# Designs tried in a protein design run: designed miniproteins, single chains, continued (3). Part 5

Each design is a single chain, and the fold is of that chain. pLDDT is the mean over its residues in the fold that is shown.

## One batch from the design tools (miniprotein)

Design m8142
Fold by ESMFold2-Fast:
Structure m8142 (fold): chain A 95 residues (1-95)
Amino acid sequence: SLNDQLQQILQQIQAATDDATIVSLLRQLTSLVPQMGKQGLEIAIQSVEVALKKGGKEALPAVLEAAKAVLKQSEDLDLILRAIGQILRAIGDSL
């Protein structure tokens, strides 16, 4: 299923040790955003958070593109607010 694929991408981002791998995985994630329901968007938010915390400056553009895509796809205000909060917290942890 799509959610199984998204969970696999999340696990791969969690295991990634270099920005190039994180960027490739985030681009794959972003391409799947238009197909995501609420559960998929929640996994995507987690993936963006992990990528932002683990990634360096070279991964940042891909993180921002993925975050923007997730926010545009969400029709749930609570999910959007949670996503913004998680991303801002991850930025704080990275500084």
Scores: mean pLDDT 82

Design m8143
Fold by ESMFold2-Fast:
Structure m8143 (fold): chain A 107 residues (1-107)
Amino acid sequence: RERELEEARRLLEEFERRLREAAEELKATLDEEEYRKRIQQALLYLNKAREAARRGDLETAAEYIKKAAALLGIELSDEEARELAEALRLVLEAERERGEEEVELTK
């Protein structure tokens, strides 16, 4: 359980690093307007992926993760995208459980 969450966080951190590196490469290659448009669209897709993962829709989450990565020049396999979608779901679920403890807990 804890190992799975730790691995999920590691996968997301590695993906964020890849996105950051790709974004820096694009910034050097593209003009400012095209770069800005791609970053904005990638962030929109990542937000949609987060929303889908929160709903448990891993297929849709994986699709948006792939679209966001592709805008930054990263090609993800279906397997990699699904692993990232599952990791995102696990992290979001842990955040929700923590938030529940900060309010009221009844049984």
Scores: mean pLDDT 79

Design m8144
Fold by ESMFold2-Fast:
Structure m8144 (fold): chain A 98 residues (1-98)
Amino acid sequence: MSARELAIQTAENTKAYAREVLKDEPEVVALIEETLDTIKSLIENNKVPSDEELEELEKKVDKAVEMMRSKGKTLEALVIGGELQLLLNMLKREKEKA
């Protein structure tokens, strides 16, 4: 499996997990889905994100993690936050290579 295919699959798996474990927190799920859809779109279209786009995605990730923590979803924040950070790091590596 290519790194690109793995990243797309990770994004889809993270969305499915978030929908299941955060079904009582639709606003948090919406933020996570929006963030993952943006990351997935960049990967699928072979787009190197701008510094501004990366900063915006990092802010969305931080906000999602904080919202989960504030609602007592500490394990979900660690798992979903970790997956989001992994995907951001993949985009950062692609930008460094470009």
Scores: mean pLDDT 84

Design m8145
Fold by ESMFold2-Fast:
Structure m8145 (fold): chain A 71 residues (1-71)
Amino acid sequence: MEEEKRALEALREIAEAMAAAKSVEEAQEAGRRKIAEILGVDPEAYSITELEQMFAERFREAAERIAERLE
């Protein structure tokens, strides 16, 4: 449950950080940095693609746990 709530909160934080940006370019950078922060990694150590993949893996596990709880 905690992982699922964390994943949803992470998505919300990313969306909020991007929404606070004044331009599309700043929104993309804010999102990238927020993803790295949530994953606990250095944003300079990973590409945006790698960060998205790592986030997707985290969220996939949370989604799997949600599916288990529904049954």
Scores: mean pLDDT 71

Design m8146
Fold by ESMFold2-Fast:
Structure m8146 (fold): chain A 80 residues (1-80)
Amino acid sequence: MLEQLRKAIEEAEKAVEKMKEDPSYQDEAVRALARLGAVLPELTRDFAEAMRRIKEGSPEEGAEVAREAVQKARDYVDSL
């Protein structure tokens, strides 16, 4: 269980970083955040807001909010 959570967090971090460098990875980042939300429903609201900001906000703002949501997931898992 924890290994799957850490893997999902790592994949989300990679997808968000790719999106920051190239906006064409926006859909990949949204999918990675959705997958992370499926395995960590306690933070679903944070991931939903990150996905909303990616779709509706600027790429830079969306990437920052997504990075914060993924960091919260990492902190949550590290606290277990």
Scores: mean pLDDT 79

Design m8147
Fold by ESMFold2-Fast:
Structure m8147 (fold): chain A 71 residues (1-71)
Amino acid sequence: MELVVSLILMASGIAKSSGNDELAEALRELARWTERGGDPKEALEALKKAIQLDMEGKVDEAVEVLRRAVE
């Protein structure tokens, strides 16, 4: 759990340094959700998909994937 949260927070920091505040915020929400008892496997899958979408320039879709995982 702690390692998964740390990876998500590192990704959030990278997104913020790139000027992508929405992606950084969505990643912080995913980290909080995981800390509150969310499934770490679901969190990692959402992170992986969001990274792939961001690499394709589909940042809005990446944010949506992260937000849909949080519940």
Scores: mean pLDDT 84

Design m8148
Fold by ESMFold2-Fast:
Structure m8148 (fold): chain A 76 residues (1-76)
Amino acid sequence: MKEVRERIAKRGLEAGEQALAEYDRWKAEGPPSKEELQRIASLFLEGAAGAYIDPSRKELAEELLKRYKEAVEQLK
């Protein structure tokens, strides 16, 4: 339903913003624990999914997905 999509998009964008802030800390301070990297990866994936709901945010969605893949690669 429309309301579900709107909530997913909003929560996804918030998750993506949080993931980007934690990614910046990772790049400045070095990689966090495996558990923290898994959480950051999940936030990037949720952010990308939310951004993909809005066609005007396709570039943001692609950027979040790239960061998700980077976090997964760091995990192994």
Scores: mean pLDDT 77

Design m8149
Fold by ESMFold2-Fast:
Structure m8149 (fold): chain A 100 residues (1-100)
Amino acid sequence: SVMDLLDQALRHLQQGIQLAKQAGDELATQALQQALQHVQQARQAYEQGNLRQAMEHLLMAIGYVNTAIAFSKNEQAIQHAQQALRHAQQALQLVLQELQ
């Protein structure tokens, strides 16, 4: 479900943030924190039936995750960011199907 995918993305973002912080990667840490906030907002919007806002927040989250992947110094943080990206993209696909 969309909610399960969002919850998986949140878990991977939390792990990625911890690893980026340990690596001293401030830019990746901030990007992942922004992604986390947008996934949380997408989750809330989806629960409220606001599919357009859920889509907008997922697009923002995907952008921030890609930024974190590009600038991360830590392989494990990159792996968690990539898993979060996959789950967020899958959630976006399902939200887009519901909008049609």
Scores: mean pLDDT 92

Design m8150
Fold by ESMFold2-Fast:
Structure m8150 (fold): chain A 114 residues (1-114)
Amino acid sequence: MPTVLERIKEKMKELFKETKKMVLNNSPIEDVKKQLDQISGYLMEAVRVLKSTLSPEKQAQADALLQQASQTLVDAYRKVKELIKKGASPEEKVKVIEEAEKKVLQLFDQIVAL
């Protein structure tokens, strides 16, 4: 049976997949923001679940990694918004989401490994 953390990771992957489709289909930027905000919510839930099992020093490390992951999502949103203003291709916008997904999942794996 998948753990709570494994289910959270799968939900984040599903949300990133949907975000990429929305960007390819030129969905409104506010709808893209809602998807990225949901991913941030799952990251916060993962840290909440883990904190009860972590030392104070590792809790601080988890919070720092969460802040980096949240900042990655904010930066991705801003970059997609800039690319829309420049009339960039849907493929260029998808690349921003793909890079954010890779970084966020890497940070998530670091949080889980604490």
Scores: mean pLDDT 88

Design m8151
Fold by ESMFold2-Fast:
Structure m8151 (fold): chain A 92 residues (1-92)
Amino acid sequence: VKEKVEKLKRKVLERHPELVEELARLLGISKEDAALFIATAAALINKEGVEALREALKKAGIPEELQERIIEAAEEVKEEVKEILELKEKEA
């Protein structure tokens, strides 16, 4: 499970480096935490859908241009995030 989370963070960093840098700067967090934020956004899509994510990003004060890029990145990794969460539930 931990290895899959690390691989997921790396995938996000490699595919969306500019998005991760902008998000890290905007939120005042590390690039690794920004990549984890995108993975968390993917988990929200899996649980409540894209509209719930859009509402959460808007409430957090994230600019509209960045909201759409975060949603796109989260949708790319949502299946991997779902598998990681399902694996955790089976081991708990």
Scores: mean pLDDT 77

Design m8152
Fold by ESMFold2-Fast:
Structure m8152 (fold): chain A 74 residues (1-74)
Amino acid sequence: MEKEKREEILKRFREDLKLAKEEAKKTTSEEEKKKIIEGLEYGIPVIESIEVLSEEERKELVEELKKLIEEIKK
């Protein structure tokens, strides 16, 4: 059931990105901020390797993740 797996993966990644954004917003430590960025950067190859997701879905998640990384780096 690829559709079911796809929905679960998308939901998990969206929730993870939301949590990462909230964590970055409340962090006052450069070390914590660096760890959040490193975790998000590691997520890019993981998303790109998810065969169950369409190419378009993978690109959309990667772009959203990259946007979040840039926002945190400010």
Scores: mean pLDDT 77

Design m8153
Fold by ESMFold2-Fast:
Structure m8153 (fold): chain A 91 residues (1-91)
Amino acid sequence: SDFEEAIEKILEAARILIRESEDVLKAIGAALRAIGLIEDARLLLKEGKKEEAAKKLIEAAEILKEVAEEEGIEEAIKKAEEAIEKAKKFL
């Protein structure tokens, strides 16, 4: 499903960011915020709030993309953009 694919791409972006980042604590902080938003998205989806769930996944991907762009981690930027695309298709 596009929803689960968006989550997998967010987690891939987070893993790349933690691996490649020179500021590991900042990368971990961004990853934890993204995980919290994924949890919110899953709860919203269980309530039938599909659009709100998709928006939370987009927020999670955008957080990771911002940190990746600051450090020039192109692989993480790409995965975050793929996650945004999947979340928009789910919408």
Scores: mean pLDDT 90

Design m8154
Fold by ESMFold2-Fast:
Structure m8154 (fold): chain A 80 residues (1-80)
Amino acid sequence: MDEEIEEEVKRAEELAKKAEEYFQEGNYDKAIELAVEALKTGSQAVTDALRNNAPLELRERALEVAVKAGKLSLKINQAK
């Protein structure tokens, strides 16, 4: 369970990083697609972490990536 949640968090972190890279390159369509996917994956990781009583550190990481992805999505949408 914890390993699966950690994989979800890592996937969301990687998606958010790629979204930021595409945003910096001016590819707003790919940036928003990846940022939204990161937000969905991060939000699922938060839900799974809370439901399965994951360690506090993992719950905090899941929330942090979901918040970052959400903020990034808003930033990309405003730049269009």
Scores: mean pLDDT 84

Design m8155
Fold by ESMFold2-Fast:
Structure m8155 (fold): chain A 59 residues (1-59)
Amino acid sequence: MSEEELIEYAAELYRELTRKNGGRGTVLAFEKAIKKGIESGFSREEAGELASKGINKAR
C-alpha cells in the first residue's frame, strides 16, 4: 500500500464511520487506518500521520 492509498483509505473510513457512529466514528477511522498502515509496512508514527491527513481531507 502506498502513502496516497493509506490517506484515501483513512478518508473513506472517516466518511463511512462518522455517518454510522457520529463522534466515535473519527476515533474508529483513525485506529483502523493506523492498523491497516502497520499491516502494510508503515511504522505506527507514519501510519498515524497518514491517517490524520486522510481524515482531514474528508472533513
Scores: mean pLDDT 81

Design m8156
Fold by ESMFold2-Fast:
Structure m8156 (fold): chain A 92 residues (1-92)
Amino acid sequence: MEAERAREYAKKAKEYAKKGDGKKAGLYAAKGGGYASRAPKGDKEAGEAASEATKAGTEGAKVSKTGEEASLATGGAIAAIGGAIQVGYSGK
């Protein structure tokens, strides 16, 4: 359940980052990380979703048109990193 929701939100974060919407990319990255952190520790799917959400939040910050949007996108990426750590995922 939680891993599937984390993956859905990570996908939405990535889509908004591609559209240049840093604020929504950050919001969905944070949600992706939050759901990943609620998955069982060591859940590979939740860890992968948190990693993707982190990347999406980071890209959202880079494409943000305002400092406020960039700040929100960066916050989302940080929340997603927290989710990846919590689930015990280490990519690469």
Scores: mean pLDDT 77

Design m8157
Fold by ESMFold2-Fast:
Order: sequence, then C-alpha cells, then structure tokens
Structure m8157 (fold): chain A 92 residues (1-92)
Amino acid sequence: SKEEARSSISKVMEELTKKGKLDLAMKLMDLLIKGDKKGAIELAKKEGMSKETIDNLKTALNNLDQLTNGEIAAAYTAGVLNAIGDELDKEL
C-alpha cells in the first residue's frame, strides 16, 4: 500500500540517520526517486545494512510505484527528522 511504502522509507531513513550515515540516506533517496530498485538493494548490501533495514527497503521498493517523487522526498524528510528528534530526546 501507499502508506506501507511511506512508512518503510521513513524507517530506513531514520535508521541510517541515527547511525550517522546521512550521505547514504541521501544516496538511497536519489535511487528511490529514480526507481533504481536493483541499485538500492545493491547499495544496502554493499554498505552492510542490517537485515531489518534491508527488509524495510524491500517493502518500500515493492510499493514504490504507488508514490510520487514528492511523496518519496517527504517520507525521506520524515525519517531524518524522526531520527534527529529521537537523538535530542536521549540527550535531555
């Protein structure tokens, strides 16, 4: 579903951002916007992403065609902001 795709993208981006891998999150977003499903999975495996992150990415890719480029970018932004907010809460 559309919401499943959005949620999965946000979770992947949140995990990468929490790990300090913002450059990877940005690169992955670019691949998702381009619809490069193979490149996205190859990048995730090459960078040693967790099975959980790869599974979330696969869920996103299976539903990717249901999202506009703007919705992909919004899901990316939501994931990044969620990661930043969570880290700030841990410091307080």
Scores: mean pLDDT 80

Design m8158
Fold by ESMFold2-Fast:
Structure m8158 (fold): chain A 82 residues (1-82)
Amino acid sequence: SLENKSLAEQLLEILRQLEAAREAAKAGETLSGVTAEQLEETLARIEAEFERNWSSLSEEMKKAIEEALKRFEEEKEEEKKK
């Protein structure tokens, strides 16, 4: 549920969906009626919101965000094995 998802897990989920949408768009498909470009715009807005509040985040939250990004990059590299 929304309430028990960590910020890192929520970010990772969004990043995974973005990557899947990019791959589908490259194949001429659209996931859930949304293009990869639209998801990138949404992600950029979310990232801008985090940047605006970055200095007010705890060190634990900052580490969680960094961990989510690192895990996403690792998963993206694994998907490249196609």
Scores: mean pLDDT 63

Design m8159
Fold by ESMFold2-Fast:
Structure m8159 (fold): chain A 119 residues (1-119)
Amino acid sequence: SIEVTVSGGGTVKEGGSLTLTATLSGPGTAASMTWFREDASGVMTVILGGTSGAAKSVAGRFSGSLAGQTGTLTMTNLKVSDTGTYYAGVLASGDPSAARAAAGGIGRFGQGAQVTVEA
């Protein structure tokens, strides 16, 4: 199974930019990556879905890529509402259990990164 560790969190002023890095380890090859935010109430929201292969995904202020063992999420024009803990989930090639995790099921998120956006 692939382990995912998210880094690059911290405190940013509103309107700023931040890049998070997801480091992949363990056996297998990641086919796609999905980024999630957990708010203070423990609610998980998909913020960027399905980055596959070398293709860059874009969803408004958020963009991401998956290259080899490293995924990135770039966030621009940050809002106070973007505050939360950020996680990444991966779909491994040929792994049906990983497909369920990537679809936002009760899954393995690994280590997340806290992002705090100040007004």
Scores: mean pLDDT 72

Design m8160
Fold by ESMFold2-Fast:
Structure m8160 (fold): chain A 73 residues (1-73)
Amino acid sequence: MLREEVREVLLKLLREEAPAFGLSEEEVEELAERGAEAAVEMALAAARAGLAVPESPDQELLTAILERAKAAL
């Protein structure tokens, strides 16, 4: 599922960067979950508009998802 795949990728990225940002394990997990939710919402919105969703998340897409998740916090 898109949500589960994006969450797993975000979790790995956030854990690698977490020490630089002073994020706790709980904050990393919460941000990954919110990012995955944002990705699902974006995918559903794109599908409704008849737009293609990227098959795999790239660095640019992951950054956009995280920014959206952060804005929702």
Scores: mean pLDDT 65

Design m8161
Fold by ESMFold2-Fast:
Structure m8161 (fold): chain A 74 residues (1-74)
Amino acid sequence: MREELLEEAEVAVKLIDAAVYLNIGKRTKNKEDYEKAIETAREALELARRVGNDDMAKQAETLIKEAEELLKEL
């Protein structure tokens, strides 16, 4: 239980970080910010899948897709 709770917390933090980078990218139109959002969201996705949290995994996938779509517009 302790390790599982810590892993879920790590997923949550990475999802927040990915969303922050995505929003910075939307504001700056900087390719690097979108790339950071994708990398961080991918880390969140891997952890969410290990923990078995489908909702967090879907959130990570959504962030990756949005960041990739915006990156293609640059």
Scores: mean pLDDT 83

Design m8162
Fold by ESMFold2-Fast:
Structure m8162 (fold): chain A 86 residues (1-86)
Amino acid sequence: SELIEKLENLITEAKELNQPIVASLAEKLLNLVKDKLNGKKISKLDLDILEGLAAITLGLGKINNDPDLVALASKLLELVNELKSM
């Protein structure tokens, strides 16, 4: 799955840039993607909570003028929306 590869790459990049919150959220999203691909029903509430946390993280990056956090959190939010459209 291209989405799995994108998430694994995001987790690696977040760890290299010392952004543990993005890495943790991306790992949670990766588990949800794997669950969906294995035929498990994913809660819309769980996805909405993860989307909210990603959006808050993006906002924190913007407020703190942290370009790495902004870039990583933005990518995470795009991947949450990609899973929601599956």
Scores: mean pLDDT 88

Design m8163
Fold by ESMFold2-Fast:
Structure m8163 (fold): chain A 57 residues (1-57)
Amino acid sequence: KVEELKKEAERALKEYVDHSQKANDAFEAGNTEEAKKHLDRAAEAYRRYQKLKAEIE
């Protein structure tokens, strides 16, 4: 269902934004290990978002 794909895309985008914010916060706190973990998760979420968006459009 296109509607389900849209919801999944929105969730993936939210995960991307959330992890990007957490990565930035971790870098500012000097926690490089935590920042890298969040960057990896943000990248994964954004890739899912792009795939889902392509299926919708």
Scores: mean pLDDT 83

Design m8164
Fold by ESMFold2-Fast:
Structure m8164 (fold): chain A 94 residues (1-94)
Amino acid sequence: SELDRAEALLLRAMLLLREALADDPAGQAKLDSIVAETSRRIKELEENNASDEELIEEYRRAMEELVALADALADKVPAAVRDELHRIRAELEA
């Protein structure tokens, strides 16, 4: 489904960024904050019977935060990883 695809794309982005930030505790803390907030918002949406479209929109919001974090930490996140996150974001918006 489109929802399953969106979730898979977001999870892939989170894993890539986690690996890139393995040696950056401050960056990891920021990533963990995004993950925790996204999980909380998804749970709230599910408890309120949100549509698949509303859940996908939350995944898109989370993806924007992951891209922004990677770009803000461009000195620590390899260009190839940032490029892949931008590609995943574009794929999620299509």
Scores: mean pLDDT 89

Design m8165
Fold by ESMFold2-Fast:
Structure m8165 (fold): chain A 75 residues (1-75)
Amino acid sequence: SMLEEFEEAVRHAKGLLDKMLEEKVPPEKVRAFFEEALKTMEQMRKQLPEEDRPRAEELMEELRKHAEKVLKELE
């Protein structure tokens, strides 16, 4: 389903953020990656059924919080 693809995309993005933290990637590159990921997620969210949008918004909030934690640990 589209929601399953969205959930997999969020999981993948979180994994890449964790890898970037492990590799000590500069915060500016982490921010650039995160901004591109959010744009992709917004495009996917617009294609989801209305019933699935609250879940998608929750997952995007999780991704944002995860990126903030990674950025804080790199600083």
Scores: mean pLDDT 85

Design m8166
Fold by ESMFold2-Fast:
Structure m8166 (fold): chain A 67 residues (1-67)
Amino acid sequence: MIVVLRVPREAVDEVKALIEKHGGRVLSVTERGDEALVVAQVPDSAIPELEAKARELGGEVVYRGEP
């Protein structure tokens, strides 16, 4: 599915690595001040780990949907 994560800018590389580790693909990264929006296509099985990691890094999953 497609997910959009809002994370601190310094957390972007860690989130990208986690997405790739779970067989996902980063589609875009948009920096907005001290935050970044990461759009990725990920397996549904990766969603709980991405939500947990985003929260740990001070961010959140702001969107979940089918492509």
Scores: mean pLDDT 81

Design m8167
Fold by ESMFold2-Fast:
Structure m8167 (fold): chain A 85 residues (1-85)
Amino acid sequence: MEEKLEKAREEAEKAKEEAKEALKKTLEAGKKLGNTEELVEQMIEAIEELFEAKAKAASPEEAELWREAKKETVEYGKKLKEEAL
């Protein structure tokens, strides 16, 4: 049980960092194309759906880790969007 929870925590943290990098790249692409708000909002929605799907497929304890990662990543994306606009 403990080993599975530790692996889930590592996976959630890695996914969070990868999602943050994807948001940064999406922001850069949006600035070049002139559609920053639209592209960043689309990426935030995709991240929310992915992390929620992982949470629903996980045990209750693991689901909390994925939902925390979702919240942090979405807040990060919204902050990037606000600072760019």
Scores: mean pLDDT 81

Design m8168
Fold by ESMFold2-Fast:
Formats: sequence, C-alpha cells, structure tokens
Structure m8168 (fold): chain A 84 residues (1-84)
Amino acid sequence: MTYLERLEAVLAELEGTARLVGERELARTREALERIMRETGMSREQAEEALTLIHEGYSAREIAERVGISVEQARLAKRIFDSL
C-alpha cells in the first residue's frame, strides 16, 4: 500500500478539523506526486512507490534500487518532496 493510498483511506474516515488538516496533507502529497512525475519522467506507479519510500526515510540510492530508477531521479524526487 502506497503512502497516498494509506492517506486517502484514513482521510475518508476523518471529520471536522482533523479532516481539514488531512485534506491539506493529501493536497501536498498529490502536488509532490505530480511534480515528481513531471520533473523526473517517472510513471505514476514509480512516483507513488518513490514517494512512499521517501516518507519512510529511505536514501536516494535505496529508492533507486527498489523502484528501478536512477539515483539522480530518486534524489530529485526526494528534493521535490522536501521542498513542499
């Protein structure tokens, strides 16, 4: 399960102020996903997996090896996520 899928599942059960905070995190996560895809050329599946591993604290090299992308793509994806 990706970070985005987990976040969307949790958000579906939130109400009031907690839901508003969750909506902001979901919007940030979606923006990170779209920017990663646009700036690195990754598929949606690769970008979602990379974002999940970034959230879990993996290094750019480990992300590259697990997702099957270059270290430079993984490093750029991590910088995009950290900038948001």
Scores: mean pLDDT 80

Design m8169
Fold by ESMFold2-Fast:
Structure m8169 (fold): chain A 60 residues (1-60)
Amino acid sequence: SVEELIQQIAEKAGLSPETVEKAIAAWKELNPEASAEQIAEGLLKLSPEEQRAFILEMSE
C-alpha cells in the first residue's frame, strides 16, 4: 500500500511520514500520469541522501 511505502521512505530518509506524503502529493500534482504508489516505489530506489533532497525540495 502507499501508506506502507511512505512509512518505509520516512524511516530510510529520517523524515516524518507527513513530510513524505506531502512531497508525493506535490509531485503527483506536477505529474498526474503517475500514481502515488509508482512515485513512492521510485523514491524507495533512491539513496537516503537523494530521498531527503527530493522530499524536502517538494515539501518546502
Scores: mean pLDDT 80

Design m8170
Fold by ESMFold2-Fast:
Structure m8170 (fold): chain A 97 residues (1-97)
Amino acid sequence: SAEELAGRTALRLLERLLRLAKERGDEETARILERGLEEVRRLLEEGRYLEAAEAGKRAIEEALRRAKERGDEELALEFEIALGILGISIGLAKMYG
């Protein structure tokens, strides 16, 4: 379903962004993403796909705010791209789910 695709997209994006934050040594941003990833995984296991996608979006938005505060323009751009992709997925899920 479009909802399941949105939830799984949030999972994949959070996993990728967490790796990037860790590679850059940004432990606080990594912690935000780890908490978001745990919530997304739990919601996916419960079959709450759209809620998982929205939880992922909130975690990435918080991580983006942090990256901007640190002046990390490269990491901020990665979060903005991820939010764009996830926003489209959530929009499609709401239209067809």
Scores: mean pLDDT 90

Design m8171
Fold by ESMFold2-Fast:
Structure m8171 (fold): chain A 85 residues (1-85)
Amino acid sequence: STKQLVDSFQKVYDIFKKSGDSTGAKTAKDMYDKIKNGQITDKIQMQTDIGILQISISIMIPDDLKQQAFDNINKAQKLIDQQFP
């Protein structure tokens, strides 16, 4: 659902904020804002943005938070696959 997808990206946003990465936080927030407003309707566009966030997690997020960040981004990917088969 859109709500679950937004919630997953909000958790990614919280992790970036906690880690001090304002750029990653902004990217995650922009993503859930666009989903909430119906601005991202293309699975490929969403997958591209998820890829960017995965790279940011790998580079910017401390190891103790990486698993939680990846769990939330993977949940978002599964929800997107369900929404846009």
Scores: mean pLDDT 77

Design m8172
Fold by ESMFold2-Fast:
Structure m8172 (fold): chain A 61 residues (1-61)
Amino acid sequence: MEMSPEELLESFRAYLEANPDWPAEVALAMFRRELASSSWSEEEKEAALREVTRVLEEHQA
């Protein structure tokens, strides 16, 4: 199933909440793989990656 940018970000947040003990690097790597396989625009991918980085910083702070 092809996810929208919002759905992918929501899934990522849920993933971090469900797995708080997992390294952020692992979560980020999985997210990057999902972005690479998506048909999203380059701008949407960059915006999503930036947002994910912010969420990770907040989650690890």
Scores: mean pLDDT 70

Design m8173
Fold by ESMFold2-Fast:
Structure m8173 (fold): chain A 62 residues (1-62)
Amino acid sequence: PIPGYDDIYLDALKKLKEAGYEVEILDNEVVIKKDGKEVARREFPDTHSALSSIPDIVKELL
């Protein structure tokens, strides 16, 4: 858990879900799916960096 990040992270996930996207965090990777199909994958140095990327992914996709 990242203290103070939860609301921003949840709002970003909600926007992606409303657009038909799903997001999975696999250790240091962010996997973006649409309709059950993987459409993008990004690798980061650590899990914190991966989680911190979610709001930026929203800006790129929406």
Scores: mean pLDDT 73

Design m8174
Fold by ESMFold2-Fast:
Structure m8174 (fold): chain A 61 residues (1-61)
Amino acid sequence: MSDEEVKKVLESKKPEIEKKYGVKIEFISAYDYKVTGGTVGQRLSARREIDSLVTKLTALN
């Protein structure tokens, strides 16, 4: 899976993760993103879910 395809999948999951943790996510690339809003704990949880998705998507390559 290309970095562009990984980013596209992450963008499709973005609204779900933002709603779940009460944060705002901005993807520059699949590996370079910003999480803002919410509490420190909510931002960390959102980052962990994104990192898990990236690992899952890249493990197939």
Scores: mean pLDDT 79

Design m8175
Fold by ESMFold2-Fast:
Structure m8175 (fold): chain A 87 residues (1-87)
Amino acid sequence: SEKLERIKEEAERELAEAERYGAELSALGSPTMAKQAETLVENARQAAEDAIRYAEEGDLEKAEEYLRAVKAIRDLMRSLLDQVKAK
């Protein structure tokens, strides 16, 4: 369905952004920040996987909830990266 396809595309796109921010944080940040970035990427990956799985099962409400979780993690990582780059 169009809605399933949208959720899959959006989850994959948001996860790719989080992974990109994670790589930059690992390169530019402290060891503590690198470890935090690793954890955030893993959490985003799990949430994206759950969003897609629930969408495939027809639980669109849970799929949207986990998709929002991926976006929240991505936004947090972008904020952390902006903070590092401001120096």
Scores: mean pLDDT 87

Design m8176
Fold by ESMFold2-Fast:
Structure m8176 (fold): chain A 90 residues (1-90)
Amino acid sequence: SNSSEAERLFVQGLQAYKAGDYEEAIKLYTQSIELDPNSSISPDTWFNRGQAYDKMGDYEEALRDYQRSVELDPNNERANYNLNKVKKKL
């Protein structure tokens, strides 16, 4: 299903991120979001894509992704913290 494929792409994105391949992580997270934007993992996918953008210095993209993560999960303390942190870099 699109949901299962989105989750698989998310996991591959996590592996790329852990390897320091932030561009590949962004690509995989983007494919996950596009395939199932309403997935139960979507708050985490936007958050993790934001972290990859942040690592690359793409602070405007990171800001947007962290904002989207917080919109989907307002109680995500990590996303709220990173959102406030990236605002100071702009």
Scores: mean pLDDT 88

